# Designed miniproteins, single chains, continued (3), part 15

Each design is a single chain, and the fold is of that chain. pLDDT is the mean over its residues in the fold that is shown.

## One batch from the design tools (miniprotein)

Design m8490
Fold by ESMFold2-Fast:
Structure m8490 (fold): chain A 91 residues (1-91)
Amino acid sequence: SIRDYYKEVLGLSDEQIELNQDIARRIELAAVGMTSEEYDAFLATTDPAERRAMLDRALQRRVEWLKENANLTDEQIENLVADLERIRDAL
């Protein structure tokens, strides 16, 4: 696994790997529209259906914000939404 590679080949501690993974997850969650408060709630949630609902709500807010603020065309918004949906589906 990538974790075994980091630990055994690169010599990273479990704490270093966990910190780097936490940072990467926060970046991905922020990209789909989650706030730091929502991120903490997401991590505390164990139900997969509720986790998906939280991601979907965040993404919906991000899409609405982009339509109102980003001054993008409908095609550009559709392409960006498709990219954000791929990030969401990987979480």
Scores: mean pLDDT 78

Design m8491
Fold by ESMFold2-Fast:
Structure m8491 (fold): chain A 81 residues (1-81)
Amino acid sequence: MDEEVKLALAEIYRAIGNLDMEKGDYEGALESYEKALEIAQEADPNYAGPYRDLAEVYRKMGNTEKADEYEKKAQEAEKAR
């Protein structure tokens, strides 16, 4: 129950971050995706979505090292599923 509610909240924060990405607010997107990751990790440490979102926003910000790091974390989380 609480775990499912937390994953639903993580999805809401991811959606907010996606809207911020569309308007070019990469700082707002980062904040929302980081909140989604924190919530998701409490419910399911293998939930890969927020890692992919963080990889994309860092790529848009020109931080390729951080983007590659989160892309790797996303792939590792997906393989654990």
Scores: mean pLDDT 82

Design m8492
Fold by ESMFold2-Fast:
Structure m8492 (fold): chain A 92 residues (1-92)
Amino acid sequence: MAALRAEARRYLLLGGLAFSEGDLEKALEYYERAIRLAEEAGDARLQAAALTMLGRVYAAMGDLEKAAEAYQRALALDPSNAEARANLEQVQ
């Protein structure tokens, strides 16, 4: 649904703003919401983008294992996601 995709993109943007402000907990909540909405919309590429951002939040929190898991999930949904690939190499 176009409306679900638009809402997922809005939460992705909100997560990015929270992350830039150092509010990692709020960034996590927004990105998890974006992932669910993208999944409901059937948009694998958008879900992968949100998972890549979730991985960055976990890496910033020092949880490299959860970061790697999120990046691997992103690559499973979108193998062309260069950011997820580069970030995965950095945390392994």
Scores: mean pLDDT 88

Design m8493
Fold by ESMFold2-Fast:
Structure m8493 (fold): chain A 65 residues (1-65)
Amino acid sequence: SALEEMARRLAEVMFEMGLTREQVRAFVEREAAEGTKAKNPWSPEEAAEFVRLTLEAYEELLAAA
């Protein structure tokens, strides 16, 4: 899905930047919260799913390293 693709891409960028798990979580939670305030806002469920998918993708990258 487009959401899964966005989550994977964001995780890859943050991994390449050398961000910690805590920094990744803080950033993606902030981005998801901003998404709920947009003109076409994300539902709370979509925001939570984006956070979950991004963190899962980041953990996969850590496991592969």
Scores: mean pLDDT 82

Design m8494
Fold by ESMFold2-Fast:
Structure m8494 (fold): chain A 65 residues (1-65)
Amino acid sequence: SKELREKLIEFTNKLIADYLLGVGYEIEAEITGSEEARELAQRYHKRAVELDKEGDKIEKEIENA
């Protein structure tokens, strides 16, 4: 359905955003030596991993529906 597609797009956009932010902060930490940037990179990477796992479950539920 259109609603399901829209929800998947929103979820995927959040996942991509968190991954990109994590990568961005990691690069910043490597260049500047900022501990704050390292901490943010770790937080965003953790969120991205959690979202990826949840997205996989939703995808499998859709396939089995």
Scores: mean pLDDT 78

Design m8495
Fold by ESMFold2-Fast:
Structure m8495 (fold): chain A 71 residues (1-71)
Amino acid sequence: MLEVSRSFATLEEALAVASALAAEGYEVTVRRLPDGRFAVVVRAESEEEARRIREAMERVTRQLREQKAAA
């Protein structure tokens, strides 16, 4: 199995990304990293699924960051 993960500086951003991915039907886990960052982790059964998950994670992260940049 493949894992797709992305790390975030805050729990707030990690939970927002995880919530959006879960709403799209992905099985998502949030983990605290030793350096104080937070990882959003999604499991994939294939390289094709992993690619789709990476694209979804990038899209969601960008949308959330654009919302914060306007504040």
Scores: mean pLDDT 79

Design m8496
Fold by ESMFold2-Fast:
Structure m8496 (fold): chain A 96 residues (1-96)
Amino acid sequence: SQKKIDLINAIRSGDTETALSLINELFSDDERTQIRALVKKLAGLPLKAALSQELREQQDRLLKKAEETFLTSPDREEQIRALAEIIAIHDPFLLD
């Protein structure tokens, strides 16, 4: 859906207010709690901006796969995990 694309773009650009608004619209309270917990578990992942070029290229491939999964997977649990990965890489504190 367009709202999922808008959410990825908001997270990628650091538009915190838009990202939080879309997460609140697209996900239930229980799902938001699950996403927050997954982001905290993934918080040990190195931030993209702090990586060497080789590791940034690897993270770009992982992000592209997570974005594709979030947009196309029919499985809600896969969508939740993919979104948590996108958040953990771009802004691990988004949901704090």
Scores: mean pLDDT 83

Design m8497
Fold by ESMFold2-Fast:
Structure m8497 (fold): chain A 80 residues (1-80)
Amino acid sequence: SSMEEQRKQAVQYTAENILGVGYVSDLLILAKQGEKKDKEISEVAKEYAKKMSEDPDNAVKIGEEGLKKVKEMEEELKKK
């Protein structure tokens, strides 16, 4: 790979890593909060955090999907 290509890949990898760490942190916080509020929400948040660790190449997308699903579950609980 060219020097410019290597630099571009390093920048992209760093950005993906920062976003991935943030999403894992957010999901783990939601899992801990869910243990007191709703067991199913806690289990879903933990499952998505685990999926992120098992598939790091898709971690950002998995994290976004997990956070969206947890938010939808919390809104449904508020309606009941």
Scores: mean pLDDT 68

Design m8498
Fold by ESMFold2-Fast:
Structure m8498 (fold): chain A 62 residues (1-62)
Amino acid sequence: SNEEIEKVKEEIDKIQKRIADLLKQATTASPEEQAKLRAEVNALGDKASKLNVERIKLEKEQ
């Protein structure tokens, strides 16, 4: 449904904003904290990629 597609898009947008915030924090973080922030960014990137695949599938089912 269109509502499900919009919810997925909103979740992707929230992830993109979180990634931007984490990357900004990484520029002033300690080396130990930078490693943790990079791991979180990578995990969020993977989640966004999976959500994009789900969005495409939902769009094809319409």
Scores: mean pLDDT 85

Design m8499
Fold by ESMFold2-Fast:
Structure m8499 (fold): chain A 94 residues (1-94)
Amino acid sequence: MPLSEEELEEIRKLAEKIAETLVESAKERLRKEYEEAGLPLPSEEKLEERARVLALTAAELIVIGLLINEELAKQGNETAAKELEAIKKDIEAI
């Protein structure tokens, strides 16, 4: 399914909105990843900057997953329908 420029813009807006709610989770994930890698933890300012980039990337992947699973669910894919319901529930929890 080719996406229009209007659909891409709506995806971007949704991803940005979701990303704002994921910043704290992204910070915790980054702290764990630095610890697991044996790397020194960056400053809080650097961690915030990196967390915002990670949160936006995660939000974009969530939105892409939502779109793919909506299309597959319309085609009768039972697994995709269950994953779509889970993604929607996660978005509502935000």
Scores: mean pLDDT 73

Design m8500
Fold by ESMFold2-Fast:
Structure m8500 (fold): chain A 84 residues (1-84)
Amino acid sequence: MSAQQRALLQQEVDISMQIISLAVEITILKKENTPEAKEKIKKLRVKINELSIQSLRLAAQAGELSEDEAQRGIERLRKEIEKL
């Protein structure tokens, strides 16, 4: 509700829009039957997970999540990146 919180929420919206755009790209690439498309999908999934980590950090700074909840989510996303 502060001006600082509004600025953080705007950054979260911008990140969410980027994630949606990347998810659309993955949907298009899934229609291709090539190893190159599969590799691109993997890289896009890494980028989505990295953006999701940024979103969790901003949500904690905005007071939407506790630091413990954000940290738990970040650890899960980092493990998913390591598997990719």
Scores: mean pLDDT 83

Design m8501
Fold by ESMFold2-Fast:
Structure m8501 (fold): chain A 106 residues (1-106)
Amino acid sequence: KRAQLEQQLQQAQKEAQENIAKKDYYGAFLSYMRVSDLSEDLGNYALASQYIEKAVDSAIKAIEDGMSESQAESFLLALAVTRTTGHPEVSKTAGEGLDRLQEAVE
């Protein structure tokens, strides 16, 4: 399972980079959140927290670019889940990200 998780992590990181290059900030958020989840599963909580911050930055850009209310709500829900279910370090970063996203949502 560890080798499979590491391969999935590499794929998610690649997808995130491709989404950023395309300015697909919605896709980048989803890919970064997946990198965070996989990093947490691998026990790398510092990396998981870093990718939550990247996900939040992408979500804010997507909202600023006129993302739909429904898509913005999905970002808030994803961070709320991570805040509740994550390792304490990851949970803290997700909570901080949720606060930043709530401020960005109109």
Scores: mean pLDDT 82

Design m8502
Fold by ESMFold2-Fast:
Structure m8502 (fold): chain A 88 residues (1-88)
Amino acid sequence: HHHHMLEELRKEEERIQKAADEVIAGVDARVDSLMAQHPERKEELEAIREAAREVAPDVARYMLKHGVSLDEAVDRALAAGRALVRQR
């Protein structure tokens, strides 16, 4: 009943948080690699990293719901981060 539904929601948030942490780690690895290749873009890339981290939980929810790969989830988080930075 209500207690069971609340526990399932909590377990779902725990799964999302773990998946979000994996997406964040993938974003960090991609951004670090890009900064090594393009140090002139460091400020832009760090802004994209922060925005991508902010959307990581939503991307993790999408990944878990639709069964997409971690690589695709990281690509989606970075694309969303780039869009957010351009709109500032």
Scores: mean pLDDT 83

Design m8503
Fold by ESMFold2-Fast:
Structure m8503 (fold): chain A 74 residues (1-74)
Amino acid sequence: MKEEERKIAVIITSVAIIGTGYAFELELQGRHAAADEVIALTRKSIKQLEKSTVEEAEKIKDETLAQLEEIVAA
């Protein structure tokens, strides 16, 4: 349990850092709508990760990062 909690916390931290980084970069570019989408997706993902198992968390992380990259690339 404590080991799994630590692993989930690391995944949440990674998603938060990446999402926040993309949002700041988009804001600096004047892409406010895209920045809002990135923030909303990041927050939704973190809430899901808090309730997930380690196996589910890895899948949620990978899917979230792919979606974040699609928003930034548009």
Scores: mean pLDDT 85

Design m8504
Fold by ESMFold2-Fast:
Structure m8504 (fold): chain A 117 residues (1-117)
Amino acid sequence: SDAEVRELVRRLREINEEAIELTEKMIKAKDLEEAKKLAKKAKELQEEGIRLAVELYELAEDPEVQRKAQEIITLNGRALLVYEQMIKAKDLEEAKHLARVAKKIQEEILKLIEEIE
């Protein structure tokens, strides 16, 4: 239903906004262990974001909403890979570089969410 689609979009926005905040904390991390801990938390949020975006794709009757949901799934998958690379990072500079990449992906997801709203 339209109400269920709106609720999924609202939940996706909340997860995406929390993910952006986590990427900002990763960019400001004082050591590699802190950055990796934040990346693990972001990975869990990302997995939930993919699940919700798949539900949105399946429930949406509007082809434009379905297309944007598919783009959100793809971008969420890319962010997941970046967080996995951060967890394996050898130094803080590499982790912070990957955090900036993740932040850009999250900002692209936010724009798609805003276009569905």
Scores: mean pLDDT 90

Design m8505
Fold by ESMFold2-Fast:
Structure m8505 (fold): chain A 60 residues (1-60)
Amino acid sequence: MLTGEEAAELASKLSGVSVEEIRRWVSGPHARANAYGIGLFVGNALAVDPQEVADALRAL
């Protein structure tokens, strides 16, 4: 099971976006939609469930 920190680090490595920027995207008024979007991106790249990634990011 991915932790929020692991999910953010993986998204950062795959996208080139900083972990700090990813944290901002998943803590604002669009946090749920942004977390799921990142989950789809990571899930497609690594064959992981997008919802698991989204839930991990929202636990940050």
Scores: mean pLDDT 81

Design m8506
Fold by ESMFold2-Fast:
Structure m8506 (fold): chain A 91 residues (1-91)
Amino acid sequence: SERRERLERFEEEVREELERIEEEARKRLEELVAEKGEAEVLAELRALHAELQARGLSPAEQVVELLRWLGLPEEELERLRRILEEAERLN
């Protein structure tokens, strides 16, 4: 099936990119916790989550804004946003 082959290829490419973004996000979060301490980081994350919910952002948009807060480059955020939009389109 051509649809199945396209989906498998897309899933493989997306998986590699998402794993890279997850590793970078994890590293930045660990560095932030080491700098500010866990309690302060959790307080900042709770405040950010409340702000994003108040703005009515989708779960995908909330993830992008969280990664922006962690300091990921805008080029990486735009790439992730496109991946998430494409995934929603295929579902």
Scores: mean pLDDT 78

Design m8507
Fold by ESMFold2-Fast:
Structure m8507 (fold): chain A 72 residues (1-72)
Amino acid sequence: LPEIIRTMIRQTARYLARKGDIEALEEFTRNMLKAFSDYAEEVKDIMVSAARAEGNEEAARAIEKVGEEMLK
């Protein structure tokens, strides 16, 4: 996964987690996992780490749930 894409995903996930906009974060997670399906686990891990860095465990759980639903 290119570094610029990693950085964009991380920064967007942090922003949405900091806002507490769980619905937008879940939608962003679905879109990123679809767009980068070959890197889905890496994308999920970046987003979960970003949400936890903002202290938002609810956001981290929402990302994990979307990942579980889409990667089954």
Scores: mean pLDDT 85

Design m8508
Fold by ESMFold2-Fast:
Structure m8508 (fold): chain A 76 residues (1-76)
Amino acid sequence: LGEEAAEAVLRAGRAGAEFFLALGDEEKAKEFLEQGERAAEAVRELVEEGRLEEAEAARERALGLERKFEEQLAAL
């Protein structure tokens, strides 16, 4: 779960970055990558602490956010 949840939040960050790069906003894209990396660390810590429900909730939110950005990018 830990690596799966961490990868999901990293993918969401990358999807957001790709969307903002397509809009020409390199600064916002960089911010999304940095936020994704920090969120992935936080999720790994949740799993280490046995807070699995919070980690799973974070993974589900990340999957939804990734899909949202992919849909927005495809609509450009």
Scores: mean pLDDT 84

Design m8509
Fold by ESMFold2-Fast:
Structure m8509 (fold): chain A 58 residues (1-58)
Amino acid sequence: TPSVEELYNKVKERMKERNLTTRDGLSLEIGEMARENPDVPVSDLQQVTNKLFDELDK
């Protein structure tokens, strides 16, 4: 099971590669990450989502 840090880095890298800068784009990548990693707790996915939303809001 990937850690919050591993998931954060993976989603961030995919967003950079795909030039995703919107909350909608982030939500799609988080959704795909959750689908690929069904054993990841919802709380961990929420932490990744919150960190990335904070980055987009800057």
Scores: mean pLDDT 76

Design m8510
Fold by ESMFold2-Fast:
Structure m8510 (fold): chain A 62 residues (1-62)
Amino acid sequence: GEAEIERLKAELVELAGRLGGEVTARVAEHEIARLEQETSDDAELIAKLREMIARLKAALGL
């Protein structure tokens, strides 16, 4: 649902910021906006956001 999408978006931006600061956080915000524009299915959007979060966690050693 919307609450889950907003939570995942916030987590993704926070993790991106931890990896490379403001620049990577801004890149993550742009990528999220693109995914929202291109993806009308909530389940598909959630899956894509979770995949990006998993990649960022791996990059951070989490």
Scores: mean pLDDT 82

Design m8511
Fold by ESMFold2-Fast:
Structure m8511 (fold): chain A 90 residues (1-90)
Amino acid sequence: MPSKEEIKERFYRSVDYLTNYDPSGTGLTPQERFDLLKSRIQTLLEHPDVPVRGIDDLVKELILSNPELQQAILSSKSLEELRQKVEELL
């Protein structure tokens, strides 16, 4: 089994990828990038069989199997708030 630390690292790697990825090249703000992250997670919850770039299968299974983590992601207003909530859950 992956360690708690490995699971956290892989989760944060996926979050960092999604928040730093700007597909339009138009210079999204940090808040807009975080809002895009939440939108992508919402899409994952609605369509779990569809692959999401930047989210590996372990992180996908972690999000889909953990309603508290889902709520933490969707209710957070900033990346900093999300990191605090994830530290309490994982």
Scores: mean pLDDT 74

Design m8512
Fold by ESMFold2-Fast:
Structure m8512 (fold): chain A 119 residues (1-119)
Amino acid sequence: KKKENGEKLLEEAIESLLGWAKKNKDEELVKRIEEIREKYKENYEKLILELSQVVQEMHNKEIEKINKEESDERKKVQLLTAVNLRTIGVFEDLIRAAELYELEDAKKAVLKKMEEFSK
């Protein structure tokens, strides 16, 4: 049951990231996410660490795009808030998966990235 719950959280994180990358037409990130999923399907620690790095890169690119393309301040705030909530949600799924698989170092690394992103 812990394994099934962890796998579900990882799949939710991956599908969230894939949907995000596809919506932004970022073919490079789609390919990277799929390669990470395939390469580390049996190595949850590496999978969580690599996905956390992808989350950080996607967050930074989306924030830059919104700041460049959105001129309406109200809509800009709404879009930035949506990106932040998505980023936090994916990090929370990765942290919970790391806890369920008892991967202390992976959990600590993702928590540190989440803290750094919050500023």
Scores: mean pLDDT 82

Design m8513
Fold by ESMFold2-Fast:
Structure m8513 (fold): chain A 67 residues (1-67)
Amino acid sequence: VDVPVSAADVAATRAAVDEGRAKHPELQETYDKARELLDRAAETGNDVDLALAEIYIGIAKVEAERR
């Protein structure tokens, strides 16, 4: 089947961004970038943008631990 970026994957990534922002508002810039990429992935169906959003969330988690 034609499997665009799934709504479930987008929702899960968005939830992760929202949770990260709530816990670490000081990392808002990184989470904003993740959200921008997520929104683009949702609009274009581009799996690369979804993967990049997940990478930025990972970076933010590492920065939160380092702080």
Scores: mean pLDDT 75

Design m8514
Fold by ESMFold2-Fast:
Structure m8514 (fold): chain A 90 residues (1-90)
Amino acid sequence: SMKDKLQQSMDKAADVVFSKNKKLGDDIRWTGRRVSSKSIETQINVMEGFLTLQRTLAVDKGDTVTVQAVDEAIDILSSSYKQIQQELKL
């Protein structure tokens, strides 16, 4: 299902961040699991908001390794979100 595809992409994003920042990677995974029963649009909005906030916090701390990992996570999810959003419009 599209929800399963979204959850798989969230898991991949969490794994990328976990390799550089274990706590944040776990927080991303937990956030994905917490919203797994909600609509696709809600899952996308919650995860985008969370990652954007975490990126800002990492920038403020000068944690360039975490910023790079979050940017990679955003790219993974953005690609999946665009595909899912296009399929939902059809």
Scores: mean pLDDT 87

Design m8515
Fold by ESMFold2-Fast:
Structure m8515 (fold): chain A 61 residues (1-61)
Amino acid sequence: NQYLVVYTDKSGSETGLGTFLTLDDAEAAATANLPVELTKVAAGETTVFETPNGTVTINKI
């Protein structure tokens, strides 16, 4: 299993931040590439973080 990290901005534009072997590495990549306030709003098969400028999603694939 792998974890795909995607940033979606307010216009709906998606940027792939990478694929990681662990959820911890995927969350670290999300925070490192988007050094703004991240609020975790969902966890499970999909983890969602809200930012002032968009949303980061982590999907287990």
Scores: mean pLDDT 74

Design m8516
Fold by ESMFold2-Fast:
Structure m8516 (fold): chain A 77 residues (1-77)
Amino acid sequence: MLSAEEARREVEELRRAAEELLREAEETGSATKLAAAGILAAGIATTGELSEDPEVGREARELARELAERARRVAAR
């Protein structure tokens, strides 16, 4: 199990990478970058679930859902 601090740091790193990929996908229409952002969103949820703190898991799942919804909106264009 990851400590709450470790899980939050890893989630934050994945969030920043996913947001950058989503931004680039919105600008360029890149399906590859959109797919990569989706993979990172799944990684955020998984990292949160590995946390010893259920609060971190809940926060990570909410973030992953938000990122997935943004990706869905980009894909619909």
Scores: mean pLDDT 83

Design m8517
Fold by ESMFold2-Fast:
Structure m8517 (fold): chain A 59 residues (1-59)
Amino acid sequence: MVVPTPERRRKARAAARLLLAESGPDPSDEDIARVAAGFGVSPADVRRELAALREEAAA
């Protein structure tokens, strides 16, 4: 597996944070895909960062 660059990770994290602010804790697959496209990252990258943010919030 190719590890994403730090810049790609930052974009995915920014996309995930924006998505949580706009759509709340349970964004739709379409919202994830739309925001991912806007930031130039994959939906999978955004989902990974969403999971990490949820774990941080739950701790």
Scores: mean pLDDT 76

Design m8518
Fold by ESMFold2-Fast:
Structure m8518 (fold): chain A 61 residues (1-61)
Amino acid sequence: MKFEELKARIAKALENKDREGLEQVRKEVRDLYKSGQLTKEEAERLLRMVDAAEKLIEKEE
C-alpha cells in the first residue's frame, strides 16, 4: 500500500533527521497523486506529516 510505504519513509527520515529525504517524499506524494496512486485525502495527510516532521527536526536543532 503506497500510503503506508510513504508513512514509513517519513518516520525513517524524521528518525535520521533527514530533511532531504522528507523533501523527496513530498515530491513523490505529488507524483503519486497525479498518477492516481494516492487519493486527495491520502496526499494531504502525507504532506501534513512531512510538514510536521520538518518542524520537529528544526525544533530539535
Scores: mean pLDDT 81

Design m8519
Fold by ESMFold2-Fast:
Structure m8519 (fold): chain A 72 residues (1-72)
Amino acid sequence: SLEEKLKDLWENDPEGALELIKEIAKQAVEQGLATEQQAQNGVKVAELERKLKENPEMTDEEKRKMIEELRK
């Protein structure tokens, strides 16, 4: 399934997973399945997950700050 492919990519190729998510978001907007804002929010969440995976030593305070920046 698409979810299984994304999960595998997140473990082996986080950059490829992010690019695939961006492509899916773009296609969803083009097909009328999602708004541009919804697609942008989804990509921002994926970018946050990628940063957390690349920097596992990040403190709880730094994680909260990134989440707050995404909400603003």
Scores: mean pLDDT 72

Design m8520
Fold by ESMFold2-Fast:
Structure m8520 (fold): chain A 87 residues (1-87)
Amino acid sequence: SADDVLKQTLQSLKKTLETVTDPKSKKAIQEAISILEEALKTDDPLKLIGYALRLIGLIEDYKDDPVAVKSLEEALKAVLTKLKSLK
């Protein structure tokens, strides 16, 4: 399910956070985790669109950090997967 994708991505990001030492990369991953935890709690398409837009903004803000970008892109993909599951 889309919620299983969100849960798997959330677990992956939490593991990445354990290995990252750079404070900027940590902040980006923590923001991605927070967004995914909120996305998991809601089936409101407007809120999910808001989370996707917030993640797109964060990808631009952290564009020079490949670890941050990868984590944010994985989070965005998970949110978009949930959006696509809603009809």
Scores: mean pLDDT 88

Design m8521
Fold by ESMFold2-Fast:
Structure m8521 (fold): chain A 99 residues (1-99)
Amino acid sequence: LAQNYIDSALDAIDRAIEHTKDLIKEKRIDPELGEKVIKSLEEIKKAIEEKNLQQAIELVDKAIEEVKNTEGNPQVREGTIRLLENIKKLLESALKAAQ
């Protein structure tokens, strides 16, 4: 069960990275914000791969705060926050199932 949530979180992160890259290409997100989001998602993915789910959750919280504090289109910012919150929910479910 925990592995299913971990696999879902990793898949969600990979899709989020691709979606953010597409937003940058379409000029629908500030490139600096988009690049920060991608970097944060890659760091979260690394923490998951190192089996440190608590650190991965903390990195998601930091990413959400960075997005909130970054200037840009409010709808794109809100969409990015929702995406990160979904990843956090999957990681919290994985952590709960692992205990």
Scores: mean pLDDT 82

Design m8522
Fold by ESMFold2-Fast:
Structure m8522 (fold): chain A 64 residues (1-64)
Amino acid sequence: PTFDEEVLQALAEIYRGIAKATGDPEGGAELIVRHLEKAGRTDEAERVRAAFKETGEIPEVPRL
């Protein structure tokens, strides 16, 4: 993966951890989605939203 892809994956893990610590998984999922959309990874952002809508859980780090 590229440096930017590695950074994006690390940020997703950080947001997941923050959501768990704060008890706000919806906020954590939205931050991940927003970052993915900003990076031009709209398909991944849609998958994260869909997974959260189906399960109520933040999905594992996106595969980029």
Scores: mean pLDDT 67

Design m8523
Fold by ESMFold2-Fast:
Structure m8523 (fold): chain A 68 residues (1-68)
Amino acid sequence: SLILKIDIVIEKTDNPRIKQLLEEAKRLLEQNYNPEAEDLISKAIKLVKEGKYDEAERLLNQAIELLK
């Protein structure tokens, strides 16, 4: 599940901003279903793994806005 993937990345990442954004996205995903936001979070996780934190942060912020 996407929630489990988010939890794994939160535990493994040392980037405090990415950790904070993933925690917020997870909280909002548990309350709301939005497939576009899920796609953005999945892409952001791939960018985090590539060390592309600025791009990941942009996608996470977009996903969070869709989930509000």
Scores: mean pLDDT 86

Design m8524
Fold by ESMFold2-Fast:
Structure m8524 (fold): chain A 83 residues (1-83)
Amino acid sequence: SKRLEAEMREGVLELLRAMARIFKDGDIAATFGREVGASKDEIEELKKLAEEGKTSEEARKKFEERLDRLLEEYRRRLEEEVR
């Protein structure tokens, strides 16, 4: 069903976000960005923040906030489509 597919996909996105956050890995962050439909510029900024977040607390906070924002935007878009 469409809802089952959406739930499974959201589980994968939550896992990717968690992995990106834990490992601060630019490639995992880029994969997450592509899966949530982020633009190329947003993905490049996300990769930059992931790398800078390894040494900067401010960059880490921005990275985590951007991951959360992108997932919430995806969820809102999905909610409108599957109602």
Scores: mean pLDDT 80

Design m8525
Fold by ESMFold2-Fast:
Structure m8525 (fold): chain A 79 residues (1-79)
Amino acid sequence: MSPEELAKLAAETARKGIEAGKTELVKKQLEELAKYAESKGLLEAAEHFRKAVEALEKGDDEEAVEHLFEGVLLIAEAE
């Protein structure tokens, strides 16, 4: 699976989770992804996941999904 395909799948999954009312679960997963990225030295990816959490807390679901996409893309490209 390409990095872009993986990032698109993650973004679609998160969007469906938010639409299904599972926003708190999505937020928790984003917080864990940020910690994982930080542990790997992927600071730009970690920043995207933190901004995604902030966007969810502000009710900006689209911004949250975009930041998740960018963070996952950066992780996938680093593997």
Scores: mean pLDDT 85

